Designed miniproteins, single chains, continued (3). Designs and how they scored, part 50

Each design is a single chain, and the fold is of that chain. pLDDT is the mean over its residues in the fold that is shown.

## One batch from the design tools (miniprotein)

Design m9722
Fold by ESMFold2-Fast:
Structure m9722 (fold): chain A 78 residues (1-78)
Amino acid sequence: SKADVEAQLQAFLDEVEAEIEKLPKDSPFRPLFLQNLERMKAKWEKMSLAEKKAYLEQLQKSKEQIDAWMKKNNLKPR
C-alpha cells in the first residue's frame, strides 16, 4: 500500500539522518549530506506511488549489496 511504501522510505530517511548526526559538527560532509537528504525528501514528496515503490526496491537492493560487501570485509551490517 501507499502507507507501507511511505513508511519504509521514511524509515530509510530516519536511518540516514541518524548516521549524519553521528558525524562531527565540524565535518564538511555534514552540511552536504543534510542538503542532499532535504533534496531527496522534496523529490520523494512529488513522486507517484509507482515511482516511490520502484525507488524503494532499488534502495533495498542497494542495501543488500552493501550488507553483502560489509559481510565479505568482516564488517557488521547496520
Scores: mean pLDDT 72

Design m9723
Fold by ESMFold2-Fast:
Structure m9723 (fold): chain A 82 residues (1-82)
Amino acid sequence: SMSQRQSEIGRQSSLSPDIQKSVQSLENSLTDDSASVAKSTVEAVVSDPRKLRESRDVLERGLSHPSPEVRRISEAGLRSLD
């Protein structure tokens, strides 16, 4: 069932639960072995233009990730927002 308070300011000023979990997944994936999980997370965000707008914080977090692939995908996503 849909709630009437699903698209409020909280989704813009505070990360949505799905986006917050994506940020947490990136933080937990700070090793090269976990880079594939982080890469899949940022790729999923970038592939959906509606999620991309709300996922700026995820992409900015990805810029600080130790994996160069995650950083490149995050930069590409941020560039597509401009």
Scores: mean pLDDT 68

Design m9724
Fold by ESMFold2-Fast:
Structure m9724 (fold): chain A 73 residues (1-73)
Amino acid sequence: DELIKNLIEGAKELLENAEAYTKEALAEGVPQETIDFALEAAKVIVEYAEQGKPEEGVKKAKELHEKAIAALK
């Protein structure tokens, strides 16, 4: 519960500060595609939490992350 709660709070903070996060990540050389993926994963976490399915949301975001990383290799 605490771990999932922290992940949801982190996702909300990321979305709340999406503009600043994007600017900083781009300055550090992170590709726009990677940034877009991170924001989308955060949205999935928040959306599922709002539906009362926080654990499922975190699980789906993790699976999407693993697939995206595999596709990049």
Scores: mean pLDDT 76

Design m9725
Fold by ESMFold2-Fast:
Structure m9725 (fold): chain A 73 residues (1-73)
Amino acid sequence: SSLRERGERMREAGRRAKALADQGDIEGANEALKEAGMTPVTDAKSAAEARLYGEIAEGLGLIQLGVQKVIES
């Protein structure tokens, strides 16, 4: 379903943002967070902030996947 696909994309984008943050690529991490739909928490100013926002994006993706599992297909 679209909710499952959205949740997976958000989770993947969050994971990518964390990997980029770990490499010190804050700009790349912020772009990945925007792809995750994390506009309110984008524009991280440090690797630590970018990694935290990536964790939030992964968590939101998991919530969307959980909602999809509750919805009868």
Scores: mean pLDDT 75

Design m9726
Fold by ESMFold2-Fast:
Structure m9726 (fold): chain A 110 residues (1-110)
Amino acid sequence: SPFEELTRGGGSVGAGAGAAMLAPDVKPATEHSEKAFRAAQLGAEAISKVKDLETAREIARLMRKAVEAMLQGKTEEAVKYLRQAADVAEKSGNPEAAKLLREAADIAGE
């Protein structure tokens, strides 16, 4: 599951900076978790449609920040990251990925 990948990857693997973000205050059975899961699924599908590794990495980075914000109830921040991800996809010539990321932004903003 893309959601499980994001939560498993949230360990200290990438940077010491991640250690300061010990755990989001997340209730997995809440509406926040459902929205975050749906947005993560759309984001994973968007990334799978991008052949350029650099672009895919940047979208994945923005998706992680968006999902984290959604799990924390930070709707405005989540929508901002998802819109940035959509812009990255569009500028790289991936309009289908950009559409999926805009749909994820709509879900995050409800």
Scores: mean pLDDT 73

Design m9727
Fold by ESMFold2-Fast:
Structure m9727 (fold): chain A 61 residues (1-61)
Amino acid sequence: SADARAARVGAHEGMKAAQEGKTPEESAQIARDAMLRHGATPEAVDASAKASKAAAENAGY
């Protein structure tokens, strides 16, 4: 689905930002913006942003 595709894009961009040294908050914002640009619903955006922030924390920020 479009939401699933947008969620994957958001998670990928958020995780990449975290690996590049962005904070969990910055990574979550990057993921949220990416999902919105790719047509995600607000619910999907929220879920992906939370997942991206968790990924940033796990990546050893």
Scores: mean pLDDT 75

Design m9728
Fold by ESMFold2-Fast:
Formats: structure tokens, C-alpha cells, sequence
Structure m9728 (fold): chain A 92 residues (1-92)
């Protein structure tokens, strides 16, 4: 769990510095890909990494769908979604 939280905190800090939503989405994708790699390296704990990666993939999909449907999405909206995920994980 600590490694997931640390990676998500690093991802959040990178998103805060992203100049566009497209770059924030690429940062989320990199975070998801890294979590999948960690799941392969730690198969006995793979479920935690895979669940976190899956949630990031859902966030990416939702944001892309909202943009396609004409909703205005900001980098701050992406930040809030990742912050909410971190808060839920830290409560455990």
C-alpha cells in the first residue's frame, strides 16, 4: 500500500505542473503503467497495484469521454480526482 500511495503522490505533483489536460492524462497513463509493472514485480501483492492502475484507467476514460461530449475539463479537475483517490487509500 505505501508504494501505491507514494507513486500516486508523485503522479499528483506532476499533474499540478502539467500545462494542459492532455499532458495530465499522459501523466496518469504513466502512473497506471508503472503500477502494472509493480504488480509484475510483486505478484503476491499484485491485487493492490492492479486495482490502483484500474482506477487510474477509469479516471482517464471518464475525462476523455467528458471532453468528447463537450464538457469543459481542467487540469484542476484531474488533480481533484487523484486527490480523492489518495484520501480514500490513506483512510485504510
Amino acid sequence: MDEVIELLKETLERIKQAPSVDEALEILREGSDRLVELAKEHPEHAFEYEVAAGILDIIIGVIRADIKNGYEVTVEDVQRLVENLLEELEKK
Scores: mean pLDDT 82

Design m9729
Fold by ESMFold2-Fast:
Structure m9729 (fold): chain A 97 residues (1-97)
Amino acid sequence: SLSAESKAIQAKLAEAIELAKEENFSGALELITGKKYPSDEELTREERLERIKEIAEAVAEANLEIIKLDSDEETVKKAEEEVKKQLEELYKLLEKE
């Protein structure tokens, strides 16, 4: 029951997640955001962490876009709140290193 637009976003997300798993963070971000990113070869540990956080935020935003296309306003608001909480918990875990 997903729209063609939702399926297209899901396909991009799947590809971007695979790129991130291969530690191709610039490629993942460019695919999700459409914005150009500098090469990963010069990244410090802190810069890498920031790119991982940016990927997490971009994935969350794209998933919210899918929900907005195929769901009611109440479902969208609940999803936005849940995503915010999940990102906050992820950032706490990443900072615990």
Scores: mean pLDDT 75

Design m9730
Fold by ESMFold2-Fast:
Structure m9730 (fold): chain A 68 residues (1-68)
Amino acid sequence: DEARREALRIAVEAGREAGREASTLDDPRRRHQIIADRAEEASRRARELGVEEMARRLLEDARLARAA
């Protein structure tokens, strides 16, 4: 399924970008915020592609990061 492959690519790229941005920050709270923001963005894109399962998992990951 092309939509599922595209959603996975977006999620992987978002994770790499979040890691790169977070690595420039010394504050753990700000690092978790960046990770959460990127996961929420990836979740929205997965939902736009109709990949609900991935969108839900990314949104849950974002909520966990914000709670940390």
Scores: mean pLDDT 80

Design m9731
Fold by ESMFold2-Fast:
Structure m9731 (fold): chain A 113 residues (1-113)
Amino acid sequence: HQLNVPSADEQRQSAIDLLRGLAVELERRGLKEAAEYVREAARYLENGLSPENRKKAAEYLRKAAEVARKQGDKRSADILEGMAAGLLQDRDTIKTQFSGTARLLGLSFARLA
């Protein structure tokens, strides 16, 4: 746990880094189309954590979830839907949801565990 409150830019960068890492893991698992949607979500967050950018990022994460579900990966689909919901509620929720997701998929973003 950090004593300092992270800036909006630090929160945004952490979310982008986690999404890019998740996309790499999805590709490794054979979910290439889902990985491409996750990268598109990260691209919207690069423009800032505005409500509009979060809404677009959440839309692409839901598309990634649909593709994962279609390929029989219900766990990845449920996680991606949870991440999308987190983006729509609160900025602090993004870090928590994404950290949990990275850990569950075997991604070691140690600074956020």
Scores: mean pLDDT 71

Design m9732
Fold by ESMFold2-Fast:
Structure m9732 (fold): chain A 88 residues (1-88)
Amino acid sequence: SSEIESLKKLIEKLEELIKEYENVLEKAEEAAKTSPEEAMEILRQAGLGMSPDVSVEEALATLRSLIEQYKKELEEAKAKLAQLEKQA
């Protein structure tokens, strides 16, 4: 069904986003130990930390929150897919 196809695409997209953001977080956290400026550049290249008033700590906290939110959405999407496949 189109709903199953949409969920599979959503799951794939969420898995890709989580991996991308986890890689960005690891690089930014490592950079932040020696250069807050380098950490902010890493975050900005990923489309994060676009406000000049955001600290490195705030930007990292926002990224961690986004990763956790996407992980929650991924588990919910997987549960819904499993339920729909059981009903097919």
Scores: mean pLDDT 83

Design m9733
Fold by ESMFold2-Fast:
Structure m9733 (fold): chain A 83 residues (1-83)
Amino acid sequence: SAELAAARAEIEALLAEARRAAAEGRPELALLLLERALARAQALLDYARNVVRDAAAIAEATALLARVEAERAALEEAMRAAS
C-alpha cells in the first residue's frame, strides 16, 4: 500500500541519516534520529496489525522495528563505552 511504502521510506531515510551522523562522530544527533525512527516504526507496526492485518505487512514492520531497536541499542552501548 502507498501508506506502508511511504512510512517504510521515511524510516529507512531516518536510519540512513542516523548512520551518517554516527559516522561523522555525532552520536547525540544519531540517537535523536534513531528515536524518531523508533517512534515511526512502532506506529507502522501498530498500523500493520490493526488496519492492514496482513501477515507479510506485519512481518515487514516487525523486522524494521527490530532493526531500529538493534541500531539504537548498539549506539547507546558505543556511547557508554566512550564515556
Scores: mean pLDDT 88

Design m9734
Fold by ESMFold2-Fast:
Structure m9734 (fold): chain A 84 residues (1-84)
Amino acid sequence: NPEKALAAFKHLFGADPLDPQAPEVLRAAHYLLTGSIDLPSPPPQETVDLAKELIDAGRLDVILRAAIEVDIEEGIRLIERAVG
């Protein structure tokens, strides 16, 4: 459910990624984690699961780095490498 995913994101980051004044990196992080259709290539479910594992481990720095990566595939590889 996208609404529940958004609520969880707001709780974790303390900010609304859909606020027009929010930093673009927060929107990118939200899109990466929720598989929003606004991304050219939404991440695979396995990558989303790994990203949640990093969040649970307190590794939000990795998620934010992946979300600001221009190449979405490189962002995905950053998440996979950090968990491995």
Scores: mean pLDDT 58

Design m9735
Fold by ESMFold2-Fast:
Order: C-alpha cells, then structure tokens, then sequence
Structure m9735 (fold): chain A 86 residues (1-86)
C-alpha cells in the first residue's frame, strides 16, 4: 500500500485537521494508518483494502500549527510515511 496524498489545515476552532488518502497497490489485506502530532496521543485506524482500492482518513487534533506525522503499516511493518504542516 502507499500514501497517495496527505494534507493538514488549521481550523478556526484551533484544531488541526489531517487528511490522508491510502491506496492498496499489492494484494488484498489489512492496513494500519497512524496519525501522530507532538503533544497529543496518536490515533490509529485499521482498514481492509482490496487491490486498487483507495480510502481517505481524516482526524482532528486539539492542537494548532504543529507538524503531523502519518505512518502506514502492512503486516506490522512500516511501508510508507508522510509529514505535513498546517
């Protein structure tokens, strides 16, 4: 699987919104997407994706203007990562 796009934006509420789109480029199977931002606990999502399938994940952190890191795992191994700023 791969990260197709990743972006972050600062909302008027002071929350930071992070959006990532993931595509399954290999065989069907589960992927784990982890979002982390300094000062907040990480958020993880498990999804089952079929070959060629894309899925978009969106999270909000109650923190403003920090670097967010996105990690993509397959079978417990880190296969892709991205870093985004609001």
Amino acid sequence: PEIVSAEASLLPSGNQRVTVTVKQTGKDGPVVVEFSIDGAPPQSFLAYLKKGETKTFTVEFPLAGKTAKIKLYRDGELVAEATVNS
Scores: mean pLDDT 77

Design m9736
Fold by ESMFold2-Fast:
Structure m9736 (fold): chain A 72 residues (1-72)
Amino acid sequence: SEAMRERIAKRLEENAREFDAIARQAEAENPKRGQLAYRYTAATYESLAATDPSKAAEARQRAAEARARAAA
């Protein structure tokens, strides 16, 4: 179960970085598309925070930033 948790956390971290990059590019072209993309970024960091306690504080901060951008 620990090995599975570590594998899931790694993939969530990789996915969160990818969604964040996509959201930044989308925002530059169209603010509304950026808002939608940041919702995926936030949800992925929230999942990372729930999965990996060692990264929870940083992941929650990044999720909160993405939620703020999605609401703008």
Scores: mean pLDDT 86

Design m9737
Fold by ESMFold2-Fast:
Structure m9737 (fold): chain A 84 residues (1-84)
Amino acid sequence: DASQLAKILGISEEKARKLLEAARYVREGRLEKAAELISETLGVSREAALKAAELAYQFIRSVPGATLIQTALTLYVYAQYYKK
């Protein structure tokens, strides 16, 4: 739920919905598309967003039962970590 994700992260529901969309792209292996959306949504560099997408994809491969919310949280944390 985008509302729950927004509350957890302290962001708008619109940004949370876009993060869940990016998480779906990560699940599909569409990392460049996920990175573009993350970069636009969070105001981070494309390089930071792509690194976050790559790490979230590795997370999904390591945790087969990972939810979209867990994937979106992973994307957010790594995107913030790698921003300048």
Scores: mean pLDDT 83

Design m9738
Fold by ESMFold2-Fast:
Structure m9738 (fold): chain A 70 residues (1-70)
Amino acid sequence: SVEEHGRRVRDEVLSELRAAGVPDELIELTGAGLDDAIEEALRLPDPEEAKRYIEEAGRLLRDIALRQAA
């Protein structure tokens, strides 16, 4: 499901940020951003498009968090 895919992407992104030593405050902000992206994706009519949207959002939010922590 889109919800299961979103949870997996969220878990993977937050785990990567924790492993990289990103501050907890920034990890929390990234998690909130992913939750918003998942909610928006659930409004899309095509589940495959929704999954791609979540993957793109996860990649962008991860990259932003890593840059801000550097």
Scores: mean pLDDT 87

Design m9739
Fold by ESMFold2-Fast:
Structure m9739 (fold): chain A 120 residues (1-120)
Amino acid sequence: SEEIREWLEENFEFFKNASEELKEAIVETTETFLKKYNLSFEKFKEALGKLYTYILANDNEASIEELKELVPELSEEEIIELAKLGALLEGRKAEVVGDKVVLGEKLSEEEVIEELEKLK
């Protein structure tokens, strides 16, 4: 959708500088996520902002329990998938290590596309 694309271009430098193929993959995966969880785009932006503000303030990691307290309306599965998608919007990987979500390494465009396919 145009609304999702415009928001991504304004808020994510990685997305703004991405190839058209990667931009289309990110938009499609975001739309699929919203549809899968019956989540509004406004609620998606709010939840993503809360999760990432917290994770970045806590040395790029947070327990799933702590993240659940920030967005109690989302399931643990939704929170994990949202954290993974959010990391990919910044060209990074998020991994679940034990009970924690950890923001990891920067990825190439090809690696981001591969990780987006795993969220389908």
Scores: mean pLDDT 87

Design m9740
Fold by ESMFold2-Fast:
Structure m9740 (fold): chain A 84 residues (1-84)
Amino acid sequence: SPLEEAQRYLREAFLAGAKNPAEKEAVDRASAEAAVRIAQATNEREKALAIKEGAERVIEVSKGNPEAVEYAKKAVEYAEKALE
């Protein structure tokens, strides 16, 4: 499903971002915050919004990491498909 694809791409974005030592602390924090918000989601819409926000945060903190940004953009795309 689009929601499952969004979650998968978000995971890949966090893994790629964490490989850069300069970005690791910010990425790990973004990952932890996203995990809390996803766990608190009471429906698929809230879960998709939490995934989208987590992915947008990866784009901000991993601007210089093309691999992390690419996965995060895919997570946003699939989260938006889940919100339609």
Scores: mean pLDDT 87

Design m9741
Fold by ESMFold2-Fast:
Structure m9741 (fold): chain A 81 residues (1-81)
Amino acid sequence: MLKELQRRISELSFEVADDLYKQGKFPSLSQAASAGTAMSLLAGMGDTSLAEAYGKQGDEETRKKAEELSRLAEEKKKLLE
Protein backbone atom coordinates (compact mmCIF):
# COMPACT_ATOMS: atom_id res chain seq x y z
CA MET A 1 0.00 0.00 0.00
CA LEU A 2 2.66 2.58 0.99
CA LYS A 3 4.85 1.59 -2.01
CA GLU A 4 1.85 1.88 -4.36
CA LEU A 5 1.03 5.33 -2.94
CA GLN A 6 4.62 6.50 -3.53
CA ARG A 7 4.55 5.12 -7.10
CA ARG A 8 1.32 7.05 -7.87
CA ILE A 9 2.76 10.24 -6.32
CA SER A 10 5.83 9.99 -8.58
CA GLU A 11 3.72 9.25 -11.68
CA LEU A 12 1.39 12.22 -11.11
CA SER A 13 4.31 14.55 -10.28
CA PHE A 14 5.96 13.86 -13.64
CA GLU A 15 2.59 13.95 -15.49
CA VAL A 16 1.92 17.44 -14.08
CA ALA A 17 5.44 18.59 -15.00
CA ASP A 18 5.10 17.12 -18.53
CA ASP A 19 1.67 18.74 -19.02
CA LEU A 20 3.08 22.12 -17.94
CA TYR A 21 6.04 21.69 -20.32
CA LYS A 22 3.63 20.98 -23.21
CA GLN A 23 1.66 24.11 -22.22
CA GLY A 24 4.86 26.22 -22.47
CA LYS A 25 5.18 26.83 -18.72
CA PHE A 26 8.80 25.55 -18.54
CA PRO A 27 11.67 26.84 -20.74
CA SER A 28 13.26 23.36 -21.10
CA LEU A 29 12.74 19.63 -20.56
CA SER A 30 15.41 19.73 -17.82
CA GLN A 31 13.41 22.38 -15.91
CA ALA A 32 10.25 20.27 -16.26
CA ALA A 33 12.12 17.17 -15.02
CA SER A 34 13.46 19.14 -12.03
CA ALA A 35 9.92 20.33 -11.20
CA GLY A 36 8.58 16.77 -11.42
CA THR A 37 11.37 15.53 -9.14
CA ALA A 38 10.75 18.31 -6.60
CA MET A 39 6.98 17.69 -6.58
CA SER A 40 7.53 13.95 -6.14
CA LEU A 41 9.93 14.47 -3.21
CA LEU A 42 7.73 16.99 -1.37
CA ALA A 43 4.46 15.13 -2.02
CA GLY A 44 6.22 11.92 -0.86
CA MET A 45 6.80 13.74 2.46
CA GLY A 46 3.16 14.89 2.63
CA ASP A 47 3.90 18.46 1.44
CA THR A 48 1.28 19.73 -1.06
CA SER A 49 2.87 23.17 -1.65
CA LEU A 50 4.54 22.52 -5.04
CA ALA A 51 1.63 20.45 -6.39
CA GLU A 52 -0.74 23.35 -5.56
CA ALA A 53 1.62 26.01 -7.00
CA TYR A 54 2.22 24.15 -10.28
CA GLY A 55 -1.42 23.03 -10.58
CA LYS A 56 -2.55 26.67 -10.62
CA GLN A 57 -0.34 27.30 -13.68
CA GLY A 58 -1.92 24.54 -15.79
CA ASP A 59 -5.13 23.88 -17.66
CA GLU A 60 -8.15 22.04 -16.18
CA GLU A 61 -6.68 18.54 -16.71
CA THR A 62 -3.36 19.60 -15.16
CA ARG A 63 -5.21 21.10 -12.18
CA LYS A 64 -7.16 17.83 -11.70
CA LYS A 65 -3.88 15.85 -11.70
CA ALA A 66 -2.32 18.31 -9.22
CA GLU A 67 -5.41 18.03 -6.96
CA GLU A 68 -5.13 14.22 -7.04
CA LEU A 69 -1.39 14.55 -6.27
CA SER A 70 -2.24 16.78 -3.27
CA ARG A 71 -4.82 14.22 -2.10
CA LEU A 72 -2.20 11.42 -2.30
CA ALA A 73 0.32 13.61 -0.43
CA GLU A 74 -2.25 14.07 2.37
CA GLU A 75 -2.78 10.28 2.46
CA LYS A 76 1.00 9.78 2.67
CA LYS A 77 1.17 12.32 5.53
CA LYS A 78 -1.48 10.35 7.48
CA LEU A 79 0.56 7.14 7.05
CA LEU A 80 3.74 8.89 8.27
CA GLU A 81 2.07 10.11 11.48
Scores: mean pLDDT 83

Design m9742
Fold by ESMFold2-Fast:
Structure m9742 (fold): chain A 58 residues (1-58)
Amino acid sequence: MSEEEKAIEAGDKGGTLAAIENGYATAESAARYAEVVGKKEGVDPEKAKEAAYKYTPD
């Protein structure tokens, strides 16, 4: 399966937030995912990354 395609799908504004809401294992992982999907969907990757860091500070 294409991880990129999944990232694009999740990159939909809601998908990115959903991923952050689920709480990634680490802030770095969440931020990286948010950046990738943000770029694909055209959503603001910077905002997504900041939210990921905020929600997954640990």
Scores: mean pLDDT 54

Design m9743
Fold by ESMFold2-Fast:
Structure m9743 (fold): chain A 96 residues (1-96)
Amino acid sequence: SVFEEMRKRADELYKKGAGKEEVAELLRELAEEVTRNSEEFVKKAVEELKEVYPELDPEEQEKVKEIVEAYKESLEKAQELLLEFLMEQLERSEAA
């Protein structure tokens, strides 16, 4: 998982004697990259759906809206989990 990869990378920096500020900067950069990739994916999916959506019947259009909303909520939850992971890593840095 992305979180496992980030944890491994942070641990490698600690092992090399990196300070908490250097680790925090790496984790911030990785978080920004994950957020950007998520936004690009959603944009592409919306563009593809926009092409097909007008050809669907009203019942199928409603289902598509529900799926898109569920996916948006899922992305927001993923962002929350990423922030929690970053805070956990910073606490580990302070304890070390």
Scores: mean pLDDT 70

Design m9744
Fold by ESMFold2-Fast:
Structure m9744 (fold): chain A 102 residues (1-102)
Amino acid sequence: SREELVERVLRFLDEVIARFEAGLRAGRDVGDTLAELTEEALERNPELATALGGLLGIMVQVAVAGLAAGASIDEIVAAMRAAVERNVERFVDEELERKRKG
């Protein structure tokens, strides 16, 4: 189920990134959009708080850094996806370890 959990987390975060991209292209404030999506994700998935909290935190850091560097929406979205893919296994392992230890 580790592989299934990784796939589930990746699919969920791809949906979150797509909603973030749509919000930015519609002219929404970046901070407001990230805060709303992060809060909704954690409220809907409390059983994945460790994995989602860590990955959403990385996504926020990448978005803030990209904006500060003058990156395009396409570049920020690509960087967020790449960061999630690089870190998903680590945070899923941390979530599973948390559940194993009680």
Scores: mean pLDDT 85

Design m9745
Fold by ESMFold2-Fast:
Structure m9745 (fold): chain A 67 residues (1-67)
Amino acid sequence: EELERDVLYALGLIAAAVGDTETAMKIAKELVERGYKDEAIEVLELAAQRSTGEDAEKARKMLEELK
């Protein structure tokens, strides 16, 4: 359980950091579905910070629904 969380969280942060907002959002959704809401929020916050325009808006909208 924790190993799965750590792997998804790391992959989500990497995707967000390189500007792959679509992959970061997909991983954040998987984290939420598995009960890792706090990790999903951190991934989405980074994705919103590292993207612009429509991608940033989509990430922020998903983040808003989780808070």
Scores: mean pLDDT 81

Design m9746
Fold by ESMFold2-Fast:
Structure m9746 (fold): chain A 65 residues (1-65)
Amino acid sequence: SLERVQRVLTAIFEGASDEELRKLLLEVFEDGESWEDVKRALEEVADLPRAQRALRLLREIENER
């Protein structure tokens, strides 16, 4: 959902812990559309350190599939 996507992006750019980000990312992972929306948003700003950190966590979750 858009609300879940916005929550994850807010937490990322507010500097939430890896533990909290992983929890929020797992909640959106169950909705493939929301997962792709988060991924695309982060890829658009992939030069930002916080976006790079979130993309690493997102890739970790994808690799655990």
Scores: mean pLDDT 80

Design m9747
Fold by ESMFold2-Fast:
Structure m9747 (fold): chain A 67 residues (1-67)
Amino acid sequence: MTEEERELLRRALQWLAANPGKRFTVEELAKEFGVSKERAERIMDRLVEEGLVRKEGDAYVAVPPAA
């Protein structure tokens, strides 16, 4: 993973955490971070793999830390 991807992952996580419970589409995330839809999908997929966000269809929601 590149440093750019690492930075995008942190930025995406912080942004999702600032909007708890809200669903965000890949297109909205791409626009927010200034990246392509494909790149936004890859970043979100990595966050899902880490258990930090949940994928709901074409949208993503931040997963709260263990209750």
Scores: mean pLDDT 73

Design m9748
Fold by ESMFold2-Fast:
Structure m9748 (fold): chain A 90 residues (1-90)
Amino acid sequence: SKDEIVEKGKEYVEIIKDWKKKFEEWAERNNVPEEDKEEILRKFEEALKIYEKAIEEAHTDVEKAKELIEKGEKLIEEINEEVTKLDDKV
């Protein structure tokens, strides 16, 4: 339903914001190269924009909102993979 998508989107936005902050702190402590840090931070910003758009679209086009949630979830998987690869390097 629309309300479920809005609630899920808002929860993901908060989770991503918290994770982004923790990633920035971790990256600083472990001297992660700036290029690698910037690429992952860019993906966090993309994920946030996708979920914000999903919340907006849920009021007009529930199917489009669902597609955006799925797209955001794929980007989160990519962020997890990239962070894991960076952790293996430090």
Scores: mean pLDDT 84

Design m9749
Fold by ESMFold2-Fast:
Structure m9749 (fold): chain A 68 residues (1-68)
Amino acid sequence: GMETVIKNLEEEIKNNIVGDSSKVSSEEVGQAIRDLAAGKASKKLDKKTKETIIKVIKNGLAERAAQR
């Protein structure tokens, strides 16, 4: 379901932001994913971090589509 997708995306985002993982909390990452999924712009994240989250979401959706 959507919750499972979000959880997987949170893990993948953390892995990609390893250098800054200590600066970005799991709660903040989860909130940013929820805000983007709801079509909201996050005021707490820079453009680069938002682009990374969007890319991970798109990749997850593409993988799901490929699995039928």
Scores: mean pLDDT 57

Design m9750
Fold by ESMFold2-Fast:
Structure m9750 (fold): chain A 83 residues (1-83)
Amino acid sequence: IKLTEEELKLAKKYIEFFDLDKDGTLSEEEKELMIERMHEAAKSSTKEGKIIKKIIDKFDEDGDGKLDEEEFNKLIDLVKKES
């Protein structure tokens, strides 16, 4: 799984926004908030929403159009490695 530069930049921005304790790790509560925001963004026709939808599609292994916690953790790990 590979993110484009644009997808990586947006994913990193979301992680930084929801990392409220600034320890470089998302709590379970912060992860839930980020997942929910990403799902809502993906429903929009905005440039941001299109990028988020592409990110979700890359990690959505079960094809339900949503990220579960395991799929989301893979996204977070990839962003940390590529940053």
Scores: mean pLDDT 75

Design m9751
Fold by ESMFold2-Fast:
Structure m9751 (fold): chain A 97 residues (1-97)
Amino acid sequence: GEAEERLERALEELERATRALAEKDPEVGLEAEILLGVAQIAYAVGRLIGDLAFAARHLIRKAREVVELARRAGVEEAARHAERAVRLAEEAYRLAE
C-alpha cells in the first residue's frame, strides 16, 4: 500500500544519510547505522503486527535523531536525506489507519 511504499522510501533515504555520515566520520556513521537498524526493526515489526502507524512513529523519531547527528557533524547531504526520510514517514503515518 501507499503507507508501506513511503516507509520503504524513508528507509532508503536514511540508508543514504548513514552512508554520507560514515564517509565523513566512521564513529558518527556507526551511530547513524544503529538508528537505521532500530528503524528497520520497527518497520519489520509494524508489518508483522499489521500496524504501520507504529512503524511510522518510530521511523520519524529515528530519522529526526539522524537529522541532528548530520547537523552536528556538518554533513549537509546527510541532513537533507534524513529530512526527506522524516517527511516520507510523516506521510506514511497520515496514510496508516
Scores: mean pLDDT 91

Design m9752
Fold by ESMFold2-Fast:
Structure m9752 (fold): chain A 89 residues (1-89)
Amino acid sequence: MEKIEELKQKFREAMLSLDFETALRYAKEMLELGVPLEEILALIDEVTKELVHWAKAMGSENAAKRIEEIGKQMKEELESYHRELERKR
């Protein structure tokens, strides 16, 4: 339980640092530990929305659009990784 909460926190910190590669790695580790895909997708969506709101507040409309696209790509990559994990089961 605590390891999953630590992993969620590390994911959030990586996202806020714009280290999307590290964030995706933590998301994949959560999947491997049995966290439901829907829960991780919701977390990606939540943190992405926080970053988008921050970018818009700073007047960075282009940054907001890029962050939205990155969040979408991360969700698609995670869904593909989840499907691959299920195929091995």
Scores: mean pLDDT 83

Design m9753
Fold by ESMFold2-Fast:
Structure m9753 (fold): chain A 85 residues (1-85)
Amino acid sequence: MLPEKAKELMETMDLEQSRELLKEMAREVGRRLGDEEAAEKLIKAIEGGEVTIDDFSEEEQRRIAEALAELLRRRFGVEVPAPPP
């Protein structure tokens, strides 16, 4: 689940602003990974297109989550706990 501080940010925004924020984060994730195709797939998943998060491999999902956690930590000051072992 998204950290509580990120959820609070999205709750103070309307549905359109929340979706735009998620798409902007997806673009930043792709830029950080150097993988524009992954960013485009993630944007399409957010837009409710034919691509879903389940279409990503386990490794791709892990990298996306890691990059998103780092982005949230640095840009929004949101701490994302590491997954348990």
Scores: mean pLDDT 61

Design m9754
Fold by ESMFold2-Fast:
Structure m9754 (fold): chain A 107 residues (1-107)
Amino acid sequence: SKELLDKLREVLSNGDKEKREELIKEYPEVRPILVVGLEMRYLVEGKEDPELLKEVEENRELKMAELVLEARRLLEEDPNNPELREKAAEKLREAVAEIVEEIDKLA
């Protein structure tokens, strides 16, 4: 629905914890998208949340989750390696495309 897509876009862009949990309660199917999207933000901000990472790993059967996990591994192996940073960027670009595909399934 348009309402779901509008709410999902808002939470992905400006998502506080309360808005994220409310959207998940109303539409449980968005949880993997929100979890993967938040992990992508944490990666680019140089942050790590072990509980969030565990939840991404639990959704590993989804390509978007697998791609984000691979990007994190590449960046953590050698954070200053330009070749690994480029490979991680490619994985994150692919993850964005997969997130869009998952959102399209909800429309």
Scores: mean pLDDT 82

Design m9755
Fold by ESMFold2-Fast:
Structure m9755 (fold): chain A 72 residues (1-72)
Amino acid sequence: AELKVGTRLAVTYSDGSRGVAVVTGGSGAEAEVAGGNGQRGTAKRIGGNEVLITLDDGTTARGVVVGESEGG
């Protein structure tokens, strides 16, 4: 499944903290995401509903698609 603009992600950061992110854009294999804290990153699909998020700082986080909603 492709990541669509408006898709919500449940994010687990390397620090163990949890957050949410929203897909704001993307081109095929990579999607641009924005976190609630204004953090930005790139998400790559790694399997099914799982994505690997790379923040601008180079920090990686795990994301999971939370009930795909196209009607954002």
Scores: mean pLDDT 73

